# Designs tried in a protein design run: designed miniproteins, single chains, continued (2). Part 56

Each design is a single chain, and the fold is of that chain. pLDDT is the mean over its residues in the fold that is shown.

## One batch from the design tools (miniprotein)

Design m6053
Fold by ESMFold2-Fast:
Structure m6053 (fold): chain A 116 residues (1-116)
Amino acid sequence: SMAEEEKEREKLLKEFEKKVEELQKEYPERAEGLQKFKETVIKMIESTNASPEDIRAFLEAALALMRNPTAEEIEAFYLAAYRLAESGEATTEEAKELAEMGRRLERGKTLPPRPL
């Protein structure tokens, strides 16, 4: 039911927020960037009617990117954001904005060059 989906959605968001708070404590130098990224992730979810499965996949990709801002995690996050946007009636522009926020997190770290 819609009420059960709403409860699962709220549960996923609370779990995500708790995990981000733990990451902010572990990496204080990234706390501001992680906060802004968290806000963008939550805004995307709130602007969609996506399934709990798509929300979970998106949040898992967001957390992976927050923990390890690599090119691979940015691509995975972009794909998850795009899927969320498609299933949840969000615009492609919102998925692109989220991918850009992920790239901003990457810019805060030195990454090994990725073969194209």
Scores: mean pLDDT 74

Design m6054
Fold by ESMFold2-Fast:
Structure m6054 (fold): chain A 89 residues (1-89)
Amino acid sequence: DPSAERERRLRQFRGEAEALVELGKETGNEKLKRLGELLLRAVDAGVPVEELERLLDRFQELVKKAKTLEELDKVLEEIIREVEKLLNR
């Protein structure tokens, strides 16, 4: 059932976005918290789960490549802007 599979994937994605909010709170990283909050808003706005999953995968790969806190901050800003563009479609 494609509908049941979509709901399962959305529920899993919500959990991952909520984990980013909590990590941002625990580390004091306000941009990481903001990213998690925007991803939850994107789910509620009906952005396709496939698009959200691809964005989160790209975020994780860019984070792995970041060598400095400044590079990590730029990754967060870039991904936040991409989520905001999805919300403004």
Scores: mean pLDDT 85

Design m6055
Fold by ESMFold2-Fast:
Structure m6055 (fold): chain A 69 residues (1-69)
Amino acid sequence: STKKLLELAKENLERGDVEAAELALAVVVTVERESDPEVAEEARKALDALAAGDKEKALEHIEKAIEAA
């Protein structure tokens, strides 16, 4: 489920596994782009934050995506 993928992204990021978190978020963006645009948008914002090196902002967007899912 999408919520489990988002929870996995959060857990990986909290462990410092940025690559695993990015992979999980990318899957969510791809899967939910048409079915749940709000979840896809928050996951995309989390990816943008990770690209900028802002793990705290990425976690905030992952949490918003979990709430929307």
Scores: mean pLDDT 85

Design m6056
Fold by ESMFold2-Fast:
Structure m6056 (fold): chain A 64 residues (1-64)
Amino acid sequence: SAEGFAAAGRSLAAAGRLEEAKRLYDLAIALDPDYREAWANLGEVLEALGRLEEAAEYYAKAAE
């Protein structure tokens, strides 16, 4: 499920495994593009990776 992938991604992000977290959030969004929490969480991962312009775009999508 989208929620399941997002939960796993959040766990990996908390462990500092940011690239793996990003892959799981990408899967969550692919299954449910309206799952706003996944967009916001991916924005946080992108920010932690230093990809600030991409993070801003994902935060904007999360706010829709």
Scores: mean pLDDT 85

Design m6057
Fold by ESMFold2-Fast:
Structure m6057 (fold): chain A 74 residues (1-74)
Amino acid sequence: SADEEARKLLEEAKRLLEEGKELAKQGKYDEAIKKYREAVRKAMEAVGLARDPEIKEEALRVASEAGKEIKKVE
């Protein structure tokens, strides 16, 4: 279903966000930004695909968090 696919995209976005945070802790800011941008892409794809409002809300939260992390390391 669309919601199952959206959940998979959301889980991948969450992993990318956590990978980005770990890279940022190591001072690898260029690599962290790449992970955060990918997290935003996957999360926004999940928003577009999801029918369940809870999945949409969580995906928007992940995209917002990744965007804030990008701004923090610029």
Scores: mean pLDDT 89

Design m6058
Fold by ESMFold2-Fast:
Structure m6058 (fold): chain A 55 residues (1-55)
Amino acid sequence: SSEEILENLKKFASEESDPLFVRAVAEYAVQEFEKLNDPNYEKIKEEIEKIVKEK
């Protein structure tokens, strides 16, 4: 589930041209991962931040 969400976010970021929209979706994803209490939350957050910066 968490891996699928991250993969989908990466695909979305590669296809979406609006960096502000990518950032908004990434912020939403971080909040959803936090609510899941995923033990890899910190690593997932770093990966999401990389996606936003690469855009």
Scores: mean pLDDT 75

Design m6060
Fold by ESMFold2-Fast:
Structure m6060 (fold): chain A 73 residues (1-73)
Amino acid sequence: SLSKEMKIVNLQVRAIGLATEALLAIRKGDLEKARESIKELKEIKRELEKLGDYSSAKRVEEKIRELEKLLEE
């Protein structure tokens, strides 16, 4: 439905924002802010899966893995 599609779009936009915030936090050395943003990305992944958007959920999971790897460096 259109309402479901709008929820998916809103989650996708929020995920882009949180990934950007996490990357910026890593660059600034704000590791706690980076971990907070990654935690919120994990919640968005679960919500996308509940809505049946598995392709977007996979993209968010890949971004989470990339960000977590940067935190190990």
Scores: mean pLDDT 88

Design m6061
Fold by ESMFold2-Fast:
Structure m6061 (fold): chain A 64 residues (1-64)
Amino acid sequence: GSMAERRARIEEELERLEREGVRAVLAGDYQTAAEILRRIAELYEELGKHEKAARLRRQAETLE
């Protein structure tokens, strides 16, 4: 159904962003890593995981 398709799309984007985030951290690009964490938080918000999203936003703030 459409809900399953939406979740699969979000999960695929999360996997891509997680890989990009790790790469940014390893490169010492903490600003890019923080931006990626905020984008990941937005996706968790869309999934209804508000507390997880809030924690990720706080982690992003500590990288800046």
Scores: mean pLDDT 84

Design m6062
Fold by ESMFold2-Fast:
Structure m6062 (fold): chain A 89 residues (1-89)
Amino acid sequence: EAEEAALEAARKAAEAAKAAKDAKSVAAATAAAIAAIGAAFQASLGRNEEAARDAEGAAEAAERAKSAGEAAREAAEAARRAAEAARAA
């Protein structure tokens, strides 16, 4: 569950990177995708505390992707769900 939630956060962050209209937001959404992939990797190893921290980092990065609009909000929400799933595991 935690790994699946983190992979979903990575997909949403990639969508935000495609929706972003400026270089700063593209960089932020890309950072969110990388952090979410890291969270999925940590979760796959049973490192739930590290997975939760990486997922929180993904949410913060997604919020910085302001020009992506709704896609950035969805990416941040998915990343927060991934952090909650990791803490519950």
Scores: mean pLDDT 87

Design m6063
Fold by ESMFold2-Fast:
Structure m6063 (fold): chain A 91 residues (1-91)
Amino acid sequence: EAEERARELEEEYGKISKELNKEKDIDVQIFYALLEIATAIAVSEARKRGDWERVAEVLETGIEYLKKMKEAKNVEEAQKATREGVRAIAA
């Protein structure tokens, strides 16, 4: 069930996003927000089309790059992960 999988992935994405909210560096937080916005837009567009397989794909990609950002401890690493994540989601 693509829709059920998408729902499970939304829950996982939300958990990782909440963990990143503990970061206090505002510049790093801006890059996290940019990836989250890109992910939200892609998910919204896929949902409008009823494309639950694409919703799952976008969320899986978003989760992958949020995990990379969780490991990033400086602005340069966060910026790199954001650029790569946004490109992967847009493709």
Scores: mean pLDDT 79

Design m6064
Fold by ESMFold2-Fast:
Parts: sequence; C-alpha cells; structure tokens
Structure m6064 (fold): chain A 56 residues (1-56)
Amino acid sequence: SHLEEAEELEAVGRRLEASGKLASAARMYRIAAQLYRKAGDEERAERLEARAEELE
C-alpha cells in the first residue's frame, strides 16, 4: 500500500540522514511525502517535506 511504501522510504531516509547522506535522505523524504499524500496522511507528508528542505 502507499502508506506501507511511504513508511519504508521514510526509514531509508532516516538511515541515510544518520550516515550523513543528506541529499539522498532529502530525496527519500520527498518521495515518502508524496506517497503519504496519496495515502491521505497530509500531516506526515508536510513534516517530511519540511525535513527535506532543512537538509538542502
């Protein structure tokens, strides 16, 4: 489902961020945010978009 896929990509993004791969983490967060919106979870989508912007 879109929600499960979004959660998996968010987890990948968090691991990339922890390893200092900030540009890759931001990319994963933006993809996860798009999937959260498709799943109807707008709050989590906005939160990940904001986090991605902080990493640029």
Scores: mean pLDDT 87

Design m6065
Fold by ESMFold2-Fast:
Structure m6065 (fold): chain A 57 residues (1-57)
Amino acid sequence: SEVEEEARRIEEAVVRGLSSGDLEAAIAELQRIRDESTDPAIIAGAERGIAALRALL
């Protein structure tokens, strides 16, 4: 489903940011996912990811 695909995109963005160390690029990708989504669960997931990565900056 689209929700499963968007959830996977969130996970991939977080993993890529952590593995590459480019947290700002990962945050930017999560912001795009949040802004493009109309699903409250995906928006909340992206916002949690953004908050977690920002805590590492």
Scores: mean pLDDT 81

Design m6066
Fold by ESMFold2-Fast:
Structure m6066 (fold): chain A 65 residues (1-65)
Amino acid sequence: MEAEEKEIAEKMVKAAEREGFKVLKTEGRKVTVGVGEMSLSDIARLIRLMGEAIELGGSLEVKLV
């Protein structure tokens, strides 16, 4: 269970970094990413990341930085 949560979190971190987001925190299968003021293109990247998080069975939290 813990090993599976870590694997999901690691895949989500890589996905967030690929989409250009800064990872602020990981907790179990939950990954928190920081976002500033976003353009429509940034929002599109965030939507892709949310889709990947759902596919991986993880949880994504977004915080304004």
Scores: mean pLDDT 77

Design m6067
Fold by ESMFold2-Fast:
Structure m6067 (fold): chain A 68 residues (1-68)
Amino acid sequence: SLEEEIDRVLAELDARIDAAKAAGRNPTEDPEVQALLTRLIDLAIQSGDPELIERAVEAVRRVMEAAA
């Protein structure tokens, strides 16, 4: 389902954010993070589900906080 795909993308994104933080890297500079964020946003919009959209917004916030 779309929700299962979003869950998968979120898990991969979180793992990459954690790895970037551990290495002192800016996660926004990682092309894979950029691709995952684009996919997440597209999936959330396609779902039309406000809960899934909120999860996508929260994920963007986490990436931006890890970049600071």
Scores: mean pLDDT 83

Design m6069
Fold by ESMFold2-Fast:
Structure m6069 (fold): chain A 90 residues (1-90)
Amino acid sequence: PTLEQLFEAGVEAARMLADGESEEEIIKRLMEEYGLSEKEAKAVVDAARMALQGKSLEEIIKYLKEKYGLSEEKARAIAEGALLGADFFG
């Protein structure tokens, strides 16, 4: 996936979580819609959950890098998308 797709996936995951969709359904949709691996989709769901819980950008980036081994650029794209989605839909 591109950085833009990871950002969009973050926004969409936050919306789906706020709407009460299951994590399994969200992971499946992110893989199908954005071409994410299962690991990347799970990272996006975790970021969206953290954003909805009020975690900061830097906390989410650190978590994604430590747990999923994501690069700074990918972790930031996901985290920024998740935070934007949480602001609009949480």
Scores: mean pLDDT 91

Design m6070
Fold by ESMFold2-Fast:
Structure m6070 (fold): chain A 64 residues (1-64)
Amino acid sequence: MLPSEVLGQLSRLTQRLSTVASISETQRLSKELYERLEEAAKAGDDEAVQKAIKEGEELIRKLE
């Protein structure tokens, strides 16, 4: 349901997250991010989509 471009960004974030977090944490955080992105995309809110991506990147940065 997510646009292919957003799915690509999510995939990259999940791969990066998997290098700094446990398997269970990676699964949980990836699901939370996916749900947030899906809700924002369904609403047509490009700003919310970009905000969710940035928050995901910031979370990964804090875990490194």
Scores: mean pLDDT 77

Design m6071
Fold by ESMFold2-Fast:
Parts: structure tokens; C-alpha cells; sequence
Structure m6071 (fold): chain A 61 residues (1-61)
């Protein structure tokens, strides 16, 4: 799964723009789990539990 495909999936599941979703994927792959979760919760409208699951998924790429 490419980072672009992961970002597209995040856009489909969240309130994030494509650019914000790409930044979430970038942060998660860089190991910044807290930064990625913050964007998912504050900008994407996810709960903390949903954001934790999403980051875990992205780390498996």
C-alpha cells in the first residue's frame, strides 16, 4: 500500500483535506505517533481511540 493510497483512505474516512491526510501519513511513517494522532483528532474529527487505530495501521505500511 502506497503512502498516497493511505492518504486517500484517510480523506474518505475523516474530515481531513488531501494535504492534511498526506501530512498525517508522513508523520506516522516518521514515527511521530503523537503528531499524527493530534491531526486526526483535531482536524479529522476522529476520537482518540480511532486515531490510535489509524496510526497503528499507517505504521504497518
Amino acid sequence: LSPEQAAALLVAQTGLSREQAEEVVRLALAGDDEGAKRLLVERGGLSEAQATSAVRFLRSL
Scores: mean pLDDT 81

Design m6072
Fold by ESMFold2-Fast:
Structure m6072 (fold): chain A 60 residues (1-60)
Amino acid sequence: MTVEVVPLDARRALVVETEGDEVRARVSHPEDLERAREVLEARGYVDVERVDELTLRGRR
């Protein structure tokens, strides 16, 4: 398992948790989910889905 904090802007960040071929991205505010999705897709993750109010998951 690898955990990385990815800055979105000066006040907001995304937490990316990777385990094998699976990824989970958590945000502090629901409005940041669009940027979180863009980060995961830019990194090559597919099947990116919202799993709760603040969390996306994806796979490679």
Scores: mean pLDDT 83

Design m6073
Fold by ESMFold2-Fast:
Structure m6073 (fold): chain A 75 residues (1-75)
Amino acid sequence: MDAEIERIVELTRRAAELLLEAERTGDEALREKAEELAAEAERLAARLAARASEEERRRLHEAVGRVLAEAAARL
């Protein structure tokens, strides 16, 4: 479980970093890559959530939410 949450967090963080770079540079290729990584993270999170305990689901939401909040603060 923890390794799966870490993978989702890593994909989300990479997507956020690429999206921030795309916003600064106007690079469409970076935006496209960010969307691809975000979609992968979303698919993994949905599959994990379907079989996760309430506590594991809460940890996933907290971890992803923290990454997204950190990224939003830099926009």
Scores: mean pLDDT 80

Design m6075
Fold by ESMFold2-Fast:
Structure m6075 (fold): chain A 57 residues (1-57)
Amino acid sequence: MYEAVGEASSEAAARAAAGAAVKDGVATQGIMRGNTATVLTPSEEDARLAERGIRAA
């Protein structure tokens, strides 16, 4: 498992981005701390994609 970590513009944006990654099958689970989201992914490519998505939010 790979970890992807990113800070979004807000807590709501972080939650939405993490939820979208799980829904799209890019991540298996996510953990939030304020506007920081950490998601677990099965591959390094998925981790890069999830991290970029969270940071863009």
Scores: mean pLDDT 80

Design m6076
Fold by ESMFold2-Fast:
Structure m6076 (fold): chain A 83 residues (1-83)
Amino acid sequence: TRELVEEALRLAERALELAMEALRTLEPDLEKINRAIGLALRAIGLIIDAERLLKNGASQEQAEKLLRDARELLERAEELLEE
């Protein structure tokens, strides 16, 4: 479970960094920036849920799924900022 907690922390740091990068972007498409920030915030929510499950000794498999879903959201946010 320690490895999953470390993964959750790394994903949370990545989500925060991505959201901050989006806010600092001088991208003309403000709608893309807002979507990227929204995806990062959703990822943070999933990470918090996963951490709560791990803390309470709940299903490791459920926590892993939430972290995987969070990673997918962050990848989509990164892709939007690259477009």
Scores: mean pLDDT 74

Design m6077
Fold by ESMFold2-Fast:
Structure m6077 (fold): chain A 75 residues (1-75)
Amino acid sequence: PSADTRARVIANGLGVNPSEERIREVAERAGVSEEIARAALAVVEAGLDVSQRTLARALGVSQGTVSRALEAARA
């Protein structure tokens, strides 16, 4: 599956629904897809202490991509 497909599955599994406005803001700020932004926001809003390595592996993307997305999601 693509990184976007994996991100969608993770976000759905966490049972949180970030606003579309926040998803777009995070995606634009981090330079990532809206699906990756949604997954990062879902992790942050669920209060999960997930390592960048773990999330990068789950999404199939670099740790740098995850770091940017999580940093933007926390702002």
Scores: mean pLDDT 80

Design m6078
Fold by ESMFold2-Fast:
Structure m6078 (fold): chain A 59 residues (1-59)
Amino acid sequence: SLDEFLAALRAGDPEALARAREEARRAAEGVGKVLGLDEELVERLAEMLFETELFVARR
């Protein structure tokens, strides 16, 4: 469930962190494809999405 995933992220679970990174990467690649972003912008977006997810999980 979402609550279990967020709790794992808050606890710093390596598997949950890896999953969050993959989801952020996939989302950034999808947005980059639609908007025609270069690889550097896609990487920045992935990092921002991952950081945002961690920030939200800590609330």
Scores: mean pLDDT 78

Design m6079
Fold by ESMFold2-Fast:
Structure m6079 (fold): chain A 91 residues (1-91)
Amino acid sequence: MEVKFESKGDSQPTVTVEVSGNKYDAVVLRATNKETGTEILAAARKPSGKATAVFPTPDEIKKVEARGWELKKEIKEAGLLAEKEVKVEIK
């Protein structure tokens, strides 16, 4: 599993998770901004799955939370691995 943190412009940091090998069926990655308390979720399935999440505006955060809820439920229903937390530091 590889995790990349990239900033695309002043207000759109991106979190990408990529699953490699046969060790995991699915991974959900939760990224939390320690200054704002914002959480971003990215989910990847199968050995070569890739998912990307962007830090949104406050209105878009609710949409990300709704999406994260459905992703977490789907992964749990499939009997897959739930979550892996990552520490995010923004300069």
Scores: mean pLDDT 45

Design m6080
Fold by ESMFold2-Fast:
Structure m6080 (fold): chain A 101 residues (1-101)
Amino acid sequence: LDSFVKGIEAYKNKDYEKAVKYFEEAIKEHPDSPYIPQAYYLLGKAYLELGDYEKAVEYFEKAIKVNPNNPEAWQLLAEAYRKLGDEEKANEYKKKADSIL
């Protein structure tokens, strides 16, 4: 999964625009890949770094739907909602993260 590997490399280099592009390509090329949960999670993180909080929410919600036992995804979803000014949802999802830990 070449695009997924390139996405990870771009993310590690803090090139979040390229990371987003490569992870979206990886999902499009291989939608049933075992890497899809990780790709959703990393897309959420990359969008959060880019300040696209609506897209960060979208991909973290996709990540938790396929792997609800990822407390870090719940924590970052709460942070994205906080950045959007939705303090009620931020507090709700932070409590969910704390309950999984």
Scores: mean pLDDT 85

Design m6081
Fold by ESMFold2-Fast:
Structure m6081 (fold): chain A 85 residues (1-85)
Amino acid sequence: MSPEEKENIQEGLDSAEQDLKQAEELAKATSDPAVLQQLADGLERGIQELKTLLETIPEDSPLRKRAEELLERLKALLEEIREKL
């Protein structure tokens, strides 16, 4: 993997982690079904994108473990939101 590819993946994961934190805070603050549905839709897209990204990350990369941990967090939040719907 090139240094540029590694940097792009790392920046993407950093951005996704920030978006997840905002989604977690919003999910805790709201009981609006429309907002919760929009968050669920966003998380489902994020999960699919992250699964696709994982297919491109080498198994020996620390970024793979980070992406896998982020995927688990996205799935956990999606399940939490679904319980409120």
Scores: mean pLDDT 82

Design m6082
Fold by ESMFold2-Fast:
Structure m6082 (fold): chain A 79 residues (1-79)
Amino acid sequence: SRDEERRRALESSRRYLRRHYSPEVRRLMEELSREVNRRIEEADRRLAEGADPDEVRRELSRHLTEAVAELERRIREER
């Protein structure tokens, strides 16, 4: 399923991050992973409840873009 694919991708990413990044940077990336998962699950739930697909897609895209930008800023500060 798509959820299983996402979970496996996150586990693989976590293993890569542990090998190549500091504990502090990994913590920030773990926070992003949780936020991304939460936003996607929320979007799927709203779609199942009959929310407007275009609105849900725009909101999800905006939130994910903002979350990635915030992670990039925090990683730069942790250098």
Scores: mean pLDDT 77

Design m6083
Fold by ESMFold2-Fast:
Structure m6083 (fold): chain A 81 residues (1-81)
Amino acid sequence: MKEKARELAEKLAELLVKAGFDPETAQRIADILIDYVENKKAKPSEVVAAIMTAFAAAVERPELADEINKTVKELIKLIDE
């Protein structure tokens, strides 16, 4: 599942950039989620903050909301597995 987690994290970073985040910030948010999925090293508070930031981006850019929400849900599913 490591390959799928990385693909979803890259997609989330691209969606966050489209929502107005700078590429560095978008990649940092994606990296927090992928580090937790792959290594379980991210603090739960950091993971929650990353997820909340993605949902805030969906609220600010309704046209991207479906793709952001779908990508976040798929990443959360991998975290729970």
Scores: mean pLDDT 75

Design m6084
Fold by ESMFold2-Fast:
Structure m6084 (fold): chain A 87 residues (1-87)
Amino acid sequence: SGLEELEKEVKELIEKLKKALEEELTEEKLEELKKEVKKKIEELKKILEIAKKSAVEEVLEWIKKSIEELEKLLKELEKKYEEQKKK
């Protein structure tokens, strides 16, 4: 289903972001990741609005938590890159 595919994509993106936090982050890689995260957050927000009308509570909570985690990881990546640029 579309929701299962989305869940897989979100999990893979979160893992990709966590790996990027452990590695040296280039400007090009940061911009690529920012673009992917922003696109996925917008997709999740659209699905959340639709899901509010017909979904089980657990699905709504999962979407909200996924958005929050993606936003936190993006901020952490931006902070890491700024700290790398200082040296």
Scores: mean pLDDT 82

Design m6085
Fold by ESMFold2-Fast:
Structure m6085 (fold): chain A 62 residues (1-62)
Amino acid sequence: MDALRKRVEELQEEIRKLQSELDKLRSLPNPNKSEILELEIEIGVLQVEVAVLNLVLKRLEK
């Protein structure tokens, strides 16, 4: 249980860092749309992992 919660916290921190980088790229006058898409995909993958782990945790807390 604690290991899964810790993994969720680590993933959420990684997502926050990537979102900060994404915001920086988007603030440029001519943002690189390919780099933005790559970061959005990476963030999306991590968000899916968090959602799956949270679902598992919710089932185990029953």
Scores: mean pLDDT 82

Design m6086
Fold by ESMFold2-Fast:
Structure m6086 (fold): chain A 70 residues (1-70)
Amino acid sequence: MKIEDLEGLSDEELKQKVKDIVLKAYERNGIEIKEIKVETRHLSDDLVEIKATVTTKDGKTHEIYVFVKK
Protein backbone atom coordinates (compact mmCIF):
# COMPACT_ATOMS: atom_id res chain seq x y z
CA MET A 1 0.00 0.00 0.00
CA LYS A 2 1.34 3.44 -0.93
CA ILE A 3 1.64 6.24 1.64
CA GLU A 4 -0.67 8.40 -0.50
CA ASP A 5 -3.41 5.76 0.05
CA LEU A 6 -3.48 6.92 3.70
CA GLU A 7 -4.25 10.57 2.84
CA GLY A 8 -7.83 11.67 3.48
CA LEU A 9 -8.62 8.70 5.73
CA SER A 10 -10.31 9.10 9.12
CA ASP A 11 -8.42 8.24 12.32
CA GLU A 12 -10.43 5.00 12.56
CA GLU A 13 -9.52 4.00 8.98
CA LEU A 14 -5.84 4.81 9.59
CA LYS A 15 -5.87 2.67 12.76
CA GLN A 16 -7.38 -0.28 10.88
CA LYS A 17 -4.92 -0.05 7.97
CA VAL A 18 -1.88 0.19 10.26
CA LYS A 19 -3.23 -2.71 12.36
CA ASP A 20 -3.62 -4.87 9.22
CA ILE A 21 -0.09 -4.02 8.00
CA VAL A 22 1.47 -4.83 11.39
CA LEU A 23 -0.49 -8.10 11.76
CA LYS A 24 0.63 -9.26 8.30
CA ALA A 25 4.28 -8.30 8.95
CA TYR A 26 4.37 -10.29 12.22
CA GLU A 27 2.59 -13.26 10.59
CA ARG A 28 5.20 -13.31 7.78
CA ASN A 29 7.98 -13.41 10.39
CA GLY A 30 6.37 -16.30 12.30
CA ILE A 31 5.66 -14.21 15.40
CA GLU A 32 2.38 -14.85 17.23
CA ILE A 33 0.59 -11.72 18.44
CA LYS A 34 -1.38 -11.90 21.70
CA GLU A 35 -2.67 -8.30 21.56
CA ILE A 36 -2.39 -5.24 19.34
CA LYS A 37 -3.44 -1.69 20.31
CA VAL A 38 -3.42 1.18 17.81
CA GLU A 39 -3.66 4.86 18.80
CA THR A 40 -3.61 8.08 16.75
CA ARG A 41 -2.30 11.51 17.77
CA HIS A 42 -2.40 14.70 15.72
CA LEU A 43 1.02 16.37 15.98
CA SER A 44 0.00 19.24 13.68
CA ASP A 45 -2.74 20.09 11.15
CA ASP A 46 -0.97 18.03 8.45
CA LEU A 47 0.88 15.37 10.52
CA VAL A 48 -0.67 12.35 12.26
CA GLU A 49 1.26 9.90 14.46
CA ILE A 50 -0.05 6.33 14.61
CA LYS A 51 1.28 4.21 17.47
CA ALA A 52 0.87 0.43 17.39
CA THR A 53 1.64 -1.45 20.61
CA VAL A 54 2.11 -5.18 19.96
CA THR A 55 2.22 -7.76 22.74
CA THR A 56 3.60 -11.10 21.52
CA LYS A 57 2.70 -14.57 22.86
CA ASP A 58 6.01 -14.74 24.78
CA GLY A 59 5.12 -11.53 26.69
CA LYS A 60 7.35 -9.09 24.80
CA THR A 61 5.98 -5.63 23.95
CA HIS A 62 6.97 -3.72 20.81
CA GLU A 63 6.05 -0.13 19.88
CA ILE A 64 5.78 0.82 16.20
CA TYR A 65 5.34 4.41 15.04
CA VAL A 66 3.97 5.45 11.66
CA PHE A 67 3.85 9.11 10.58
CA VAL A 68 1.30 10.17 7.95
CA LYS A 69 1.57 13.61 6.33
CA LYS A 70 -1.62 14.97 4.75
Scores: mean pLDDT 76

Design m6087
Fold by ESMFold2-Fast:
Structure m6087 (fold): chain A 74 residues (1-74)
Amino acid sequence: EVEALIEALKDPRAAVRAAAASALGKIGDPRAVEPLIEALKDPDPRVRLAAASALKEIGDPRAEPALEAFRAEQ
């Protein structure tokens, strides 16, 4: 369920947040776009990479500025 996965992006465990980001990318629901943009700022690099991959899979243009900023930091 998309809402449960969006809530899991705020889980205290980085492994759970990364798994939620990956699952949201596979589902492709645009409701996940803004939460995944927030996840690009996650302190854990695995979560940030999972969020970036998920946003690319969804392909929503709202994510483009955040993805460009993320690429510049990498």
Scores: mean pLDDT 83

Design m6088
Fold by ESMFold2-Fast:
Structure m6088 (fold): chain A 75 residues (1-75)
Amino acid sequence: SMAKEQAEEYFKKGLKAYEEGNLEEAKEYFEKAAELGEGELKAKALYHLADVYEKLGNLEEAKKAREEAEEARRK
């Protein structure tokens, strides 16, 4: 589906930004990937988003993202 293809592309862009140390850009891409993705893809994007939030010091958002990732995996 178009949404799945877009989610996969945003996820790849997020990984690249994360590897390059651009945490704010990685956050935006992982947020988009999670919004458009479903199931395991959404869960992966949310787990990476949680890691980005932790590195930025946003611990509450990191916890929420992990909880959402676990829910996405069960759908």
Scores: mean pLDDT 87

Design m6089
Fold by ESMFold2-Fast:
Structure m6089 (fold): chain A 86 residues (1-86)
Amino acid sequence: LTPQEEVDVALALAEIGLAIIEKYGVTKEDKPLLKRMVDLLEYVVEHGSEEDRKLAAELAQKLSKYANEVGDKEIAERAQKIVEKA
């Protein structure tokens, strides 16, 4: 994959993960999924375009909410940093 294709895949995977959480609700069992999603969004912020970073920030804002709901302060903080830097 090229770096841009990796960014596109990372955004798509994060969007899918968020859609699953929005449909079924979030539980503490989802913490590994939330961690994978924040890892993907951090990759997008580092390597993506300005438009990609804005999309990542929108997803990260929602991710921060769900991380707080399950008590994962580390993932919530990482997601908020993405929102702030976008």
Scores: mean pLDDT 85

